# Designed miniproteins, single chains: the designs that were tried, part 74

Each design is a single chain, and the fold is of that chain. pLDDT is the mean over its residues in the fold that is shown.

## One batch from the design tools (miniprotein)

Design m2727
Fold by ESMFold2-Fast:
Structure m2727 (fold): chain A 97 residues (1-97)
Amino acid sequence: VVTVTTPSSVTVKVGSTATLSCTVSATGASSLTVKLYRASTGELLGETTGTSNGTYNVTIENVQLSDQGKYFCQVTATTAAGTVTAVSNPTTLTVVE
């Protein structure tokens, strides 16, 4: 079983760095590819690979008001039964002045 979760919301100040976290649990996976997307545009913001369960972080530097919105994580896991893809609930990024 492969699951990925994100915090429901993250609030940061304009000009700061936002950290968006993808928490992955993948039973029986030999490798993981974790991608962070902006939900409104489908833009890929970050990609990392791993072999273990845990939290994978993507940072957005110099956050602007235009960065507000929903983001989600997609995990692709290689298992003995084949490739499994899971998508997180969206995280809402709120930017304050």
Scores: mean pLDDT 81

Design m2728
Fold by ESMFold2-Fast:
Structure m2728 (fold): chain A 80 residues (1-80)
Amino acid sequence: SKEDLEAETEIALVAMEVALVRNALRQGKITPEQAIEELKRALERLKEILDKSTNPKVKAQIEKFIKWLEEEIKRLEEEL
């Protein structure tokens, strides 16, 4: 459906943004505090996509991504 295609596209874009943030942090181009703020923005975008999604497979994909991202944010906050 159009809604599923839009959700999959948005998930892919969020995944690319998260990868860029993680790579920038690894290379010392941004601070851990900046990385946490960017990842929290990505998390909010995933929650918005989840709220609009009705497809169980898409919802499961988003929920798995949210859980992983929340764990990464907590890990980074504990290293501050």
Scores: mean pLDDT 89

Design m2729
Fold by ESMFold2-Fast:
Structure m2729 (fold): chain A 66 residues (1-66)
Amino acid sequence: SVVTLPPLSLSLDEQAQLSVEVARAFAERHGIEAGETSLPAFDRPLSADQQRFREAMERTVEAALA
């Protein structure tokens, strides 16, 4: 159950970084050529808010093809 939904407010840099990670993971899953060595994956666990944003971005990317 979702208790509260705080504002999903991240810096533009964080949003851009997460968007790139989501796009890269999507490309890898679908066998699309991507910069596999350009930007390393997150070496650190994401915060709960960052994970929520990432999930929203994944949904947005998938919806673009729906």
Scores: mean pLDDT 59

Design m2730
Fold by ESMFold2-Fast:
Structure m2730 (fold): chain A 66 residues (1-66)
Amino acid sequence: REEELRRAIEELADSLLVLEHSEDVTKRVAAELRIIGIREQLRLNGYSEEEIREIEEEARRLAEER
C-alpha cells in the first residue's frame, strides 16, 4: 500500500507539473489522461474518494515544491 501510494503521489505530481508549466497541448492532454487513470486505479484498488482527495492534495504540495 505505501509503495502504491508513493507511486501515485509522484505520478500525480509529475502530471500536475506538466499542466502548470507545459504549453504543449499534446503533453497537457497526456497529463490529464494520466491523472484520470491514476484516480480510476486508486478507486479499483479500494481507496475511498476521501483518500483519493488526500493523495491529490499531497501530490499538489509536492508539485508546488518543485
Scores: mean pLDDT 78

Design m2731
Fold by ESMFold2-Fast:
Structure m2731 (fold): chain A 96 residues (1-96)
Amino acid sequence: SKVEEEILKKIPEEKRPNHEEIREFFRKAAEIADELLPEMEEKVREIFENSKSREEFLEKLKEYMDEQLKKAKTLEEKFGIMLATEEAVGRLYMER
C-alpha cells in the first residue's frame, strides 16, 4: 500500500524490513480476515438488530471487537479481526 511505502522511506535502510516480510504480514492478516468474515458478518448484524441507536450499535460493536482482540495471540490475528470487522460493517450499511 502507499502508506506502507511512506513508512518504509522514513526508516534507515539498514533497519528497514524487506518488502516480502511486510507483504507476508498483510497477506496473513487478510487470510485471517477472510476466514473470520462470515462469523463477523453474522455477529455485526446481530448487534445492529439488537441496538436501538447508532451510538448503542457502535458501543456494543467496540465491546465485541475488544473481546476478540484480547483473545488474539499475534499481530496478524489482531489486524485480521480489525479488517473483518471493517468489511462486515461496510457490507451491513451497503445492504438495501
Scores: mean pLDDT 80

Design m2732
Fold by ESMFold2-Fast:
Structure m2732 (fold): chain A 62 residues (1-62)
Amino acid sequence: MDEELERLLEEATRGVERLLRAGLSPELAFQLVKRELIELGVEEETAERIAREALERALRRM
């Protein structure tokens, strides 16, 4: 995996973990992280893929 892409994925994973620990649903955490990635300039399809992988990684760590 590209190093820059892996960095984005790890940051997104930490974001999902924080939202889940704050009591948000997995669906809402996914949507918020996806939106943040799009706001940072990530293309929508790529942002969705990163946010989905981030959600899976976060749930595996919890």
Scores: mean pLDDT 82

Design m2733
Fold by ESMFold2-Fast:
Structure m2733 (fold): chain A 61 residues (1-61)
Amino acid sequence: SAREAFERAAARLAEDPLDAEAHYELGEAYAALGQDALARAAYQRALALDPDHERARAALA
């Protein structure tokens, strides 16, 4: 579920706040909850940490 995905991403970020994949997963969870602005911010952070993150780039298109 979106809540479970959010909790998993948040737990990963608590261990490693620079985990680009976890920021992408957080963005997906926010998007599923209708929080578009927070989703975009999470995708942008994922892309800043990993410029080659194609899924984050696609989500921002």
Scores: mean pLDDT 85

Design m2734
Fold by ESMFold2-Fast:
Structure m2734 (fold): chain A 76 residues (1-76)
Amino acid sequence: LSEEERKAEAEAADKAAVENFEKAIEALKEGDLRKAASLYTAGEIDMAAVEALGIEPSKEVLEKREEFKELLKEKE
């Protein structure tokens, strides 16, 4: 991958991680634990893809991930 391609792939994966974590939070608030777990796992995979490219996940990704964890702790 060129540096430009690597950055583009990381940005796309980072955005996907944010979206998946946000959807997971929504599912958790609705009480759909199976959907929440599935979306959280997808977000974790997207975040791992960013890290695999040698790029640090955005603060937004990390904040959404922690928000999900806090809500899950309250539900279980």
Scores: mean pLDDT 83

Design m2735
Fold by ESMFold2-Fast:
Structure m2735 (fold): chain A 86 residues (1-86)
Amino acid sequence: MTIIITLENPSVGAAIAAVGVGTQVMLEGGESESKVEGDTITITLKNASDSSVAEARAFARGVEAGGGKATIEEKGDTLTIRVESP
């Protein structure tokens, strides 16, 4: 599965947590690519395991619990998570 995480004006904690998801995907034999454009960080993760997908969903819930907004969209083999700071 491919995971795309888009962080808009992220807190330091949210950015670190998203990098943690990417690191897990890489340690499990997947690929991680990050792009920074102004106040937006996009992390594209390829060949993610079910464990990494669960961690990405937990990340989105953590953002919401912290008062931010997280939108999750699933289409085919791609999970897209968009995060906005409060």
Scores: mean pLDDT 81

Design m2736
Fold by ESMFold2-Fast:
Structure m2736 (fold): chain A 58 residues (1-58)
Amino acid sequence: MLSEELRDYIVRKGKEMGLPPEKIEQSIRALETFLRQEPNPAVSPFTYADRILQAMSQ
């Protein structure tokens, strides 16, 4: 599960980007999956969140 901080960041950023609630929830689930399967300690979870949100906005 994501921290409250990271979840709040995704919700806030997704809203700022004009993403619908369904895409915001998809972004949260995608980030949880990536952090479990491909954690790279050199990359901040917030960086992965930004990348996922950018992909969802396209």
Scores: mean pLDDT 76

Design m2737
Fold by ESMFold2-Fast:
Order: sequence, then structure tokens, then C-alpha cells
Structure m2737 (fold): chain A 80 residues (1-80)
Amino acid sequence: SIKEKIKEIEEKIKKLEEEIEEKRKRLEELMAELRALPDDAPLSEILRLIGEILRLIGEIFDLELELEKLKEELKKLKEE
């Protein structure tokens, strides 16, 4: 039923919002780690942190796109 689909989408939205929040917190931690590196830090360590940061940014972007798609689908199903 439409009501069951609405509940399923709302649960998926909540889970995605929680996952995005956790990834944003991890991104903040990695950004802080990058800023805290000493000037003599190995280039390999710097590049590894940058790589992890870019990966998380990409993952957050993809999840936010999926979240917007689900919100639009929910909006269409709730057309009253």
C-alpha cells in the first residue's frame, strides 16, 4: 500500500540522515588531523589524509543526492 511505501521511505531517509551525520563528523576529525600535522610530516601521510577526506566528501555528496531523491519521492506520494 501507499502508506507502507511512505513508512519505508521515511525510515530510509532517517537512516541516510544518520549516516550523513556520522560521515560529516568523521570528515571534521580528518580535517582536524590534517591541520594538526607537523610541518615535517611525511608527504605519504598528508596524501593519505587528503585521499580519505576526498573519499568522504564524495560519499557524503552521493548520500545527499540519494536523500534528495527520496524526499522528492516522499513528497509525490504525500500529494494531498
Scores: mean pLDDT 86

Design m2738
Fold by ESMFold2-Fast:
Structure m2738 (fold): chain A 75 residues (1-75)
Amino acid sequence: MKEEEEKRLKEIFERDAKAALEELKKSKDLEAIERTIELLKGLAEKAEKAGYKELAELLRRYAEELEKLKEELLK
């Protein structure tokens, strides 16, 4: 049951995250990027506590990608 839930959540997140990342890269909105990083980190912590380790790892990877984008925009 949890494995099936995690799979569905990963599929939804991957689709939505790719679209959101493209929008954030296009807009260069630092506030939106910072809010999304914090949101992803919070979701990763909740996923890990719920036992969704793969989902938590995926969420952290996207947060890291946004952190790199933020660093590039602050140059």
Scores: mean pLDDT 79

Design m2739
Fold by ESMFold2-Fast:
Structure m2739 (fold): chain A 92 residues (1-92)
Amino acid sequence: GIMKAIAASLILIGLRLQGASVTVSVDGTTVTITVSGATEGQKNEALALGSLIKDNGASVTVSVSGDTVTISVTGAPSELLNLFKSLAEQDK
């Protein structure tokens, strides 16, 4: 619900405040979140984000390559999708 969408937003903001490079991209109903230069703690936060998004009814795939975490989200509810669209617009 709304509370899980807020929690996901707070984790993304927290990662950026900790100095991680966080990029959000939206293509239709697919959201890609990329966390680059992540520490082990930031990787764990990104994994927690993926779990929160999955708990909110979306399909989530997480891949880790070195210091980069990529979270691919499909089927997100409208509230969560609109949140990610707003974050993606800030990255332009």
Scores: mean pLDDT 76

Design m2740
Fold by ESMFold2-Fast:
Structure m2740 (fold): chain A 111 residues (1-111)
Amino acid sequence: AEARALALQGRFNRAAAEIKAHLEAGDVEGAARAAVEAAVSIPDPAEAVEALRRLSRFATEQLIALGQEDKVPEFVEAVKRAIEELVADPERAEALKRAAEEGVREALAGA
């Protein structure tokens, strides 16, 4: 439904603003946690995976824009830690880790 797509976009926009605020403050751990918490809050597993891919891509693009591309590995490791803390199902955790790595790779390839 169109209303569902708008609600998902609203969640993404709020999470992206929070990620940007953390990264502008130099808080890579907080940015990673915000991305994972936003994705995990989505009940549909496929939508959660896509949200984390998009948010990880956005965060990496923000790090590049800030001249902090050297902090991308720190962001990836922080995302993996947040997934391990928040996601009990190992299969779901692995899918989310792959989504984050894909989003980061897409951002770096686009630079």
Scores: mean pLDDT 86

Design m2741
Fold by ESMFold2-Fast:
Structure m2741 (fold): chain A 89 residues (1-89)
Amino acid sequence: FLEDFLKGQIAYSQGKYDEAIKYYEKALEKSIENPNPFFTYEAYRLLGEAYFKKGKYDEAIKWYKQALTINPKDERVKKLLKEAEEKKK
């Protein structure tokens, strides 16, 4: 859980977005049985950001919307969602 999350952040910081996505998805899988809302939210947001960096705007939009189901008033994620929607056009 935490280890996969941290490995994802390291990969993201190195521009290795495919590796970052892989680790964030593993972190989510481990949270299914006993989800921590903070880590689930962070994983959704970071999956969105990693897909955005890859130019996969449809996937970024999907994950940002999932993050907003946990924290609907997050202005940062709302801004990121709008940017992804504008890039898709």
Scores: mean pLDDT 78

Design m2742
Fold by ESMFold2-Fast:
Structure m2742 (fold): chain A 90 residues (1-90)
Amino acid sequence: MEEARRLYEKGLEAFRNGDYESAIKLYEEALRLTGGKDARALINLGRAYFALGDYEKAIEAFKKAVEVAGDSGEGLVAAENLKEVLEAKK
């Protein structure tokens, strides 16, 4: 989906600029258009929530990314990010 990809790319720009709230909104819109099954968008959504200190939402996003991506490279990235946020929350 062209629109979902464009929203995701705008989210990456917002994230790079430190605008994590805008990045979250853009990633959420991209995920809505993809039925919530884009592991890459879920990973970056989790990273943005983690950057804002919203550990619960970061955990949810990374768990979803692991579920969607499985044993793929993106799944391994999501699992490492999940471990990091769980340690930070402790």
Scores: mean pLDDT 83

Design m2743
Fold by ESMFold2-Fast:
Structure m2743 (fold): chain A 69 residues (1-69)
Amino acid sequence: HMSEEELEREVRRALADMYLGLAKVFEKQGKFDEAIELYKKALQLYREAGDTEGAKRVEENLKKIEEKK
């Protein structure tokens, strides 16, 4: 028994995890601009889901990838 709000948060978190995974793939390929856009999408979704740990991980990845540009 989950509320609709809890279900929406879980969906946003799952989408954030997907975008984070895609961003890491593009980063490994040297496609830093595409990776940054995907990290930004993941960050927004983690924040909307209230996943502060997920958001912090994305923020650290964004900080590091911007140093590689």
Scores: mean pLDDT 83

Design m2744
Fold by ESMFold2-Fast:
Structure m2744 (fold): chain A 62 residues (1-62)
Amino acid sequence: DEERERLRREGRELAREGAQREAEGNLSDAVELYRKAAELYEQAGDHDAAARLRAIAEKLEA
């Protein structure tokens, strides 16, 4: 539905920003953005994307 598509789009945008911060070496901001993106994907029912983003955030936190 439109609400889930909106959540997926927002999650995708946050994940892209997280990847940009990760590439810049700003790992703390990247972790925050990946966790926010994962939450949006989870709300959209995209559990695989959410799990992947949470795993990336956990690796970056060490």
Scores: mean pLDDT 86

Design m2745
Fold by ESMFold2-Fast:
Structure m2745 (fold): chain A 107 residues (1-107)
Amino acid sequence: SSELDAIISSNAPKITGLLIRIVGLFIDHPPSEKQKELYKKFLESMKKFQDAVSKGDAKAAAEELKKASKILKEMADLPGIPKEISETLKELSELLEKMSEELEKVS
C-alpha cells in the first residue's frame, strides 16, 4: 500500500503534464477518427488502472498501464500524425511502461 502510493504520487505530475500537452496539441491538430478510437481505448485502460489502484491491486494496475502504453505507441505510429504529437505520445508511453515495471516489483 505505502509503496503503491509512493509510485503513484511520484509519477502523477509528469503524467498530468503530458496529458495536458496532448489535449493542447489536439486543439491545434484535430484528431482523426482512428486517433479518437485509440484515445478512447487508452482512457478505458486508464480507468481500469484507477479501479485497480483503488483496490490496492498493483499487479492489475501494472497490466492496465502496459496496455495503455501499447495503445499510445500504436497511436504515435499512425500515418500522418504530427511529429510533436507522436513524440509526446511516445514519452507518455515510456513513462507508463516504467511505472508498470515499478508496480510489478511491489506486486
Scores: mean pLDDT 87

Design m2746
Fold by ESMFold2-Fast:
Structure m2746 (fold): chain A 98 residues (1-98)
Amino acid sequence: AEELLEKGKEAFKEGKYEEAAKLFEEAIKEGEKKDPKSRLVAEALANLGKAYFELGKYEKAIEYYERAIEIADGDSLEDGVLRVYAATNLSVAKRKLE
């Protein structure tokens, strides 16, 4: 799952948003087999939301950001950072539908 997440991030960095989305979806599927509430799954969901946002699919982006926030409900600094990232991008995506 970690390797798929990193490949997805690289594809995203290169502007390959459809490829990034597929890689993040695979990372989520693999991560959920081990722990559906892991930080890796939450991070992959947030990155998938961002990929859908860049593709102009704002309703899907919102769905995935909300799922990322739901999972990243831990007390760690890393979970807090991920929650802020997802919540900030969620707000931007919601404004695109206004």
Scores: mean pLDDT 82

Design m2747
Fold by ESMFold2-Fast:
Structure m2747 (fold): chain A 86 residues (1-86)
Amino acid sequence: SEVEKLRKEAIEQLKRLSEAIDAGDVDGVREAANKLAETVRKLKASPGARDEDVAVFELALATLGVASKDRPEIRAVIEEALDKVA
């Protein structure tokens, strides 16, 4: 289904985001975070999407933001992505 495709895409984007954070690649973090936010918004708008499927990605973004407390540019990008999925 479309929901399953979007969910799988969001998982891949979350992995890319984690990799970019570990690399300290601010541009890569911005790209991955923005793509994840877009995919999560599409998932929220999709018929049959469970609230839990959206919540897991919002929680993951929030967790990565907290984990990036010592990297203010990265934290700011993640917080902006969280605002976009709210």
Scores: mean pLDDT 84

Design m2748
Fold by ESMFold2-Fast:
Parts: sequence; C-alpha cells; structure tokens
Structure m2748 (fold): chain A 77 residues (1-77)
Amino acid sequence: EKEKKIKEAIERLEKVAYEAAKEDPEAGKKAIEQLKEEIEKLKKKLPSLDEEKQKKVKEQIEVYERLIKAIKEALEE
C-alpha cells in the first residue's frame, strides 16, 4: 500500500526530472551536482546511524541516484 505509492511517486519524479532536464539541460547538469552533494552528505552520516536509520538513508540515496540517472539519460539525447 504505502510502498506502492512511494514507488509510483519516485517513478513520477524520475519522469519529471527527465522532462525538465530535456527542456533545460543546464539546469539538469546543476541538479546532478546538487544531488551528488546530498548523496555525499548522507554517506558521511551513515556510519553514525543505527541499522534501521541506515536502511532509510540508503533508500534515500537510491532515489537520488535514480534521479541522477534519469537526468543523465535526458542529457545524452
């Protein structure tokens, strides 16, 4: 139920990021750099967290990595 809605929301975010990057490639490149910085911050925080919090942070990193991939695919066209 909740997991399905989250997956659908992530898929929508990937599509929106792809379309936005195709419309404005310069904004897309900037977004990739910002997402990479956020991933780096989360990775630095990861070792100090308990197992349950680490799982949630890893899930957030995966979402950001998926957004970066969608933007990169838009920029390659």
Scores: mean pLDDT 80

Design m2749
Fold by ESMFold2-Fast:
Structure m2749 (fold): chain A 67 residues (1-67)
Amino acid sequence: SPEIDALLAQIEALLAEIGRLTDELARAEAAGDEERAAALRARIAELSKRLDALVAQLEALVAAEAA
């Protein structure tokens, strides 16, 4: 369905962004940049909350289409 396809695209985009930020976090930690590492962890946490919400929406739409 177009709605499921749109949610999957949003989830994929968020996963890619989290992956990118996780790589940046690893570099910040290796450099001993505690301030940047803290900011990156906070941003990853916020994106993870958004990811959880989109996954819940996806599960609801998949269940509705299977009925």
Scores: mean pLDDT 89

Design m2750
Fold by ESMFold2-Fast:
Structure m2750 (fold): chain A 68 residues (1-68)
Amino acid sequence: SLVEKLREDLEKNEELIEKMEKKLIEQGLAELLADVYEELARGYELLGDLESAERFRKRAEELRKLTE
């Protein structure tokens, strides 16, 4: 189904971003990474996956604290 396809694509993007997370933070892109995690959270929320959405929102908040 389209919903399952979108969820699989979100999971693959999640893995890629997580692998790049440390490198992006080291390059001073933590704020951009937080924005990306908020978009992932929105995607999961639209699919009804509130647990994954909450997880990514918390990660975005943690990244934003690094830019304070």
Scores: mean pLDDT 79

Design m2751
Fold by ESMFold2-Fast:
Structure m2751 (fold): chain A 65 residues (1-65)
Amino acid sequence: REEALRYVRELAEELGLRLSEEQIELLVDLTEGDKEAMRKVLELLSTFGDAVNDTLIRGAVALVK
């Protein structure tokens, strides 16, 4: 879990995404730590920039899974 949280935090920062710790945990929990799913969700969220919220994270996970 810690490795998945760090992966999401690092990739989000590289993509210019400003995610809260709660949003990072939500993404990891919804993807169950699947690196491919986490990457796809983060790449999709990167198209929204600063408009990212919990609803968009849940929607992105649904599109990827």
Scores: mean pLDDT 76

Design m2753
Fold by ESMFold2-Fast:
Structure m2753 (fold): chain A 100 residues (1-100)
Amino acid sequence: EEAYKEVVEWAKKIDPKLAEEIEKNRYTPEELRAKAEQHVAEAQRIVKEGNEALKKTKDPEEARKLAIETMAEVIDHIGRAFSYELAARKLEELEKKKKE
């Protein structure tokens, strides 16, 4: 409980959306890490699909637009994965510190 409240307060300072999500769902470190892994997997999938689409795109303007859109989606997923992984590590650290 105490460690959980501490993680929520910490998250409010860096990512208020993540703090709200954690507070609502009360994720375990394992669940937070699973969400991080899901976002990494999505980023990898988007890169692969984007590369295949770019190979088939002959128009330079369409190729440029597709590359920019693909990169924006990848950056969003990587950012979310980073936030979930940090929250998981913070919660694990606080739990271990109390166990000693």
Scores: mean pLDDT 81

Design m2754
Fold by ESMFold2-Fast:
Structure m2754 (fold): chain A 66 residues (1-66)
Amino acid sequence: GPPVDVEELKERLEKLREEARKRLDSLTEEEKEEARKIAGENSEAGVPLEEVTLEDFLWAEINEKE
C-alpha cells in the first residue's frame, strides 16, 4: 500500500497552505490573476508541478464563489 504518514504529511501541507494563504491575502486581485498566469506559463517551462498545483488549487478555491 501507499507508505506515508498522513499526520506528518498533513502538518507539512498545512504549513504550505498557511504560507500560500498569507501570500495570497497580501496580494491584490489583479496580482493574484497575474500570478496565476505566470504560474501556468512557468508550469510549461518545467517548474515544480507539485508546488504550482498546490498554490493554484488554493487560489482557485478562494476565488470560487458559493
Scores: mean pLDDT 57

Design m2755
Fold by ESMFold2-Fast:
Structure m2755 (fold): chain A 60 residues (1-60)
Amino acid sequence: GMELLEEARKLAREVAQKLIDEGKTPQEAIDAATKELVERFGLSEDVARILAAEAVQELL
């Protein structure tokens, strides 16, 4: 249920933070987090991208 989306948001933040710390662009961080959410949680690319974009926005 809701726990799956919370875990997905946590992963998105972890991936985004790692790439931003490595000097990657916000767009590269969004793309990487989107890919991980699709692969790990089976989310649609559209939903995964929204969560990834929100995570990156929260870190900026």
Scores: mean pLDDT 83

Design m2756
Fold by ESMFold2-Fast:
Structure m2756 (fold): chain A 113 residues (1-113)
Amino acid sequence: MEIEKLIEEVKTLIKELEANASDRQKVLDIARKISELLEKIGDVAARKIQEVRKTDPEAAERLGREALEKISEIVTEVSKVLSKLDPDTQREVGGIVGDGAVKAVERIREALA
């Protein structure tokens, strides 16, 4: 599935974020890539929810819940790595990733409404 591939790409970037924790510029570049991938996950999930909803509203609602859960898991994994960053970089990375996650969640919720 396209979403599964995007999730695996995000997991790889989270590992790179942890490996580069002492390099502020590299960490910020990786955080931006994670944010962009979260937005793509939201877009792909929203499109699939809209498609499935036409024939099976219950399946669409299940897909939405699963997508929201996966985004929450990603945010939790990023939060674990944030504790290894300096406080200023931690706030900036948290903001960048948080923005992407919020946009993804909003897209999915709109598709379910």
Scores: mean pLDDT 87

Design m2758
Fold by ESMFold2-Fast:
Structure m2758 (fold): chain A 71 residues (1-71)
Amino acid sequence: DLSNKDIEILKKGMFDDLTDLTELDLSNNKIFRIEPGVFDNLTKLETLDLSNNEITVIPPGVFDSLKNLKK
């Protein structure tokens, strides 16, 4: 749980060691930028919450590695 942490930028490498993570809550931060490849190692992720952020820049393909994300 990384909610309410005043995170502004999701930097490449931040989640590289979290390969077994199934849920990631990034809600209620100040995220305005997501770097390419930041989610590449989160192949088991089933839930991603990016609500209540300031996201204006989403790199092409940044979510492509999230093959287990439930819809």
Scores: mean pLDDT 77

Design m2759
Fold by ESMFold2-Fast:
Structure m2759 (fold): chain A 119 residues (1-119)
Amino acid sequence: MDTHDFAALASGEGAEAAMKALEEWKKNDEEIDFDLSGTVLTEADARAIGAEIDATLTGGVSFGGVYAKGPASKLSDEQIEALKEAARGYEFIARLGDVRPGEALAGDASATNTYFEYE
């Protein structure tokens, strides 16, 4: 079965579609790729859900991405809520061309890789 890309779905189909898909993937125990950047997780919590941890998170004061891959059923309710928040950020970034220039410049999120990272 193909791994679902949550950030790509949120960017392409929008936050509402991504949040609905996330709940179905959790219910059906499907595999998901997602970005945990901008969420408050410990390294231990990220490891418990099979997250790939950016080496900068262990190398001192740094801002790195936390990327996770694993079964959606392992996600806690708090992690689901954090991903729903992240989905809104992905949709916002993907639609920056549709946002007024002042609103785009006031954004608090950026795209740095395949996934979007919150700064």
Scores: mean pLDDT 56

Design m2760
Fold by ESMFold2-Fast:
Structure m2760 (fold): chain A 94 residues (1-94)
Amino acid sequence: RPEELIERVKEEIHRFIKAADAGNVEEMKREADELVETIAELRKMKPNLSEEERFEADVVEALALIALVSATKDPNPEIRKIAEEALKRIKEIL
């Protein structure tokens, strides 16, 4: 179950980046919302994870933050706004 959430975060980060690169605002917002929700579920499970699972969870959380911070610098202002809102939500969860 943790392995599935960790893999899902990685896939959602990839889809988020692809949508942002394509300028697909609708898809990017959907992927950003899903990413926030998946990270919230992963964070809720974090106290019960093994040391290895917790390390992997920390890594994918960091990768999500890096992807969102990068998107706040996007030339498209709608993409920047979506990234800033998602980043704020994730920072409140972490």
Scores: mean pLDDT 84

Design m2761
Fold by ESMFold2-Fast:
Structure m2761 (fold): chain A 74 residues (1-74)
Amino acid sequence: MVTEEEAREGVAAILQAIANWARKKGDFEGAAKLYEKAASLYPTPEIYENLADVYEELGDEEKAKQWREKAKEL
């Protein structure tokens, strides 16, 4: 059995893995959306850092900074 929190963590991990693959293929917009969904389900510093990296790759320095600051606050 799993709790709702464990289920959210598992789904977030799957979304993060798919986002990592999208990012490797150069789909930074798709990766950002998948990482944001993962963060909404189960926020971790690692997901926030990946979001910051992807937004930096998209040229959105303000969003990249916001996600890095959120990672520090966890």
Scores: mean pLDDT 82

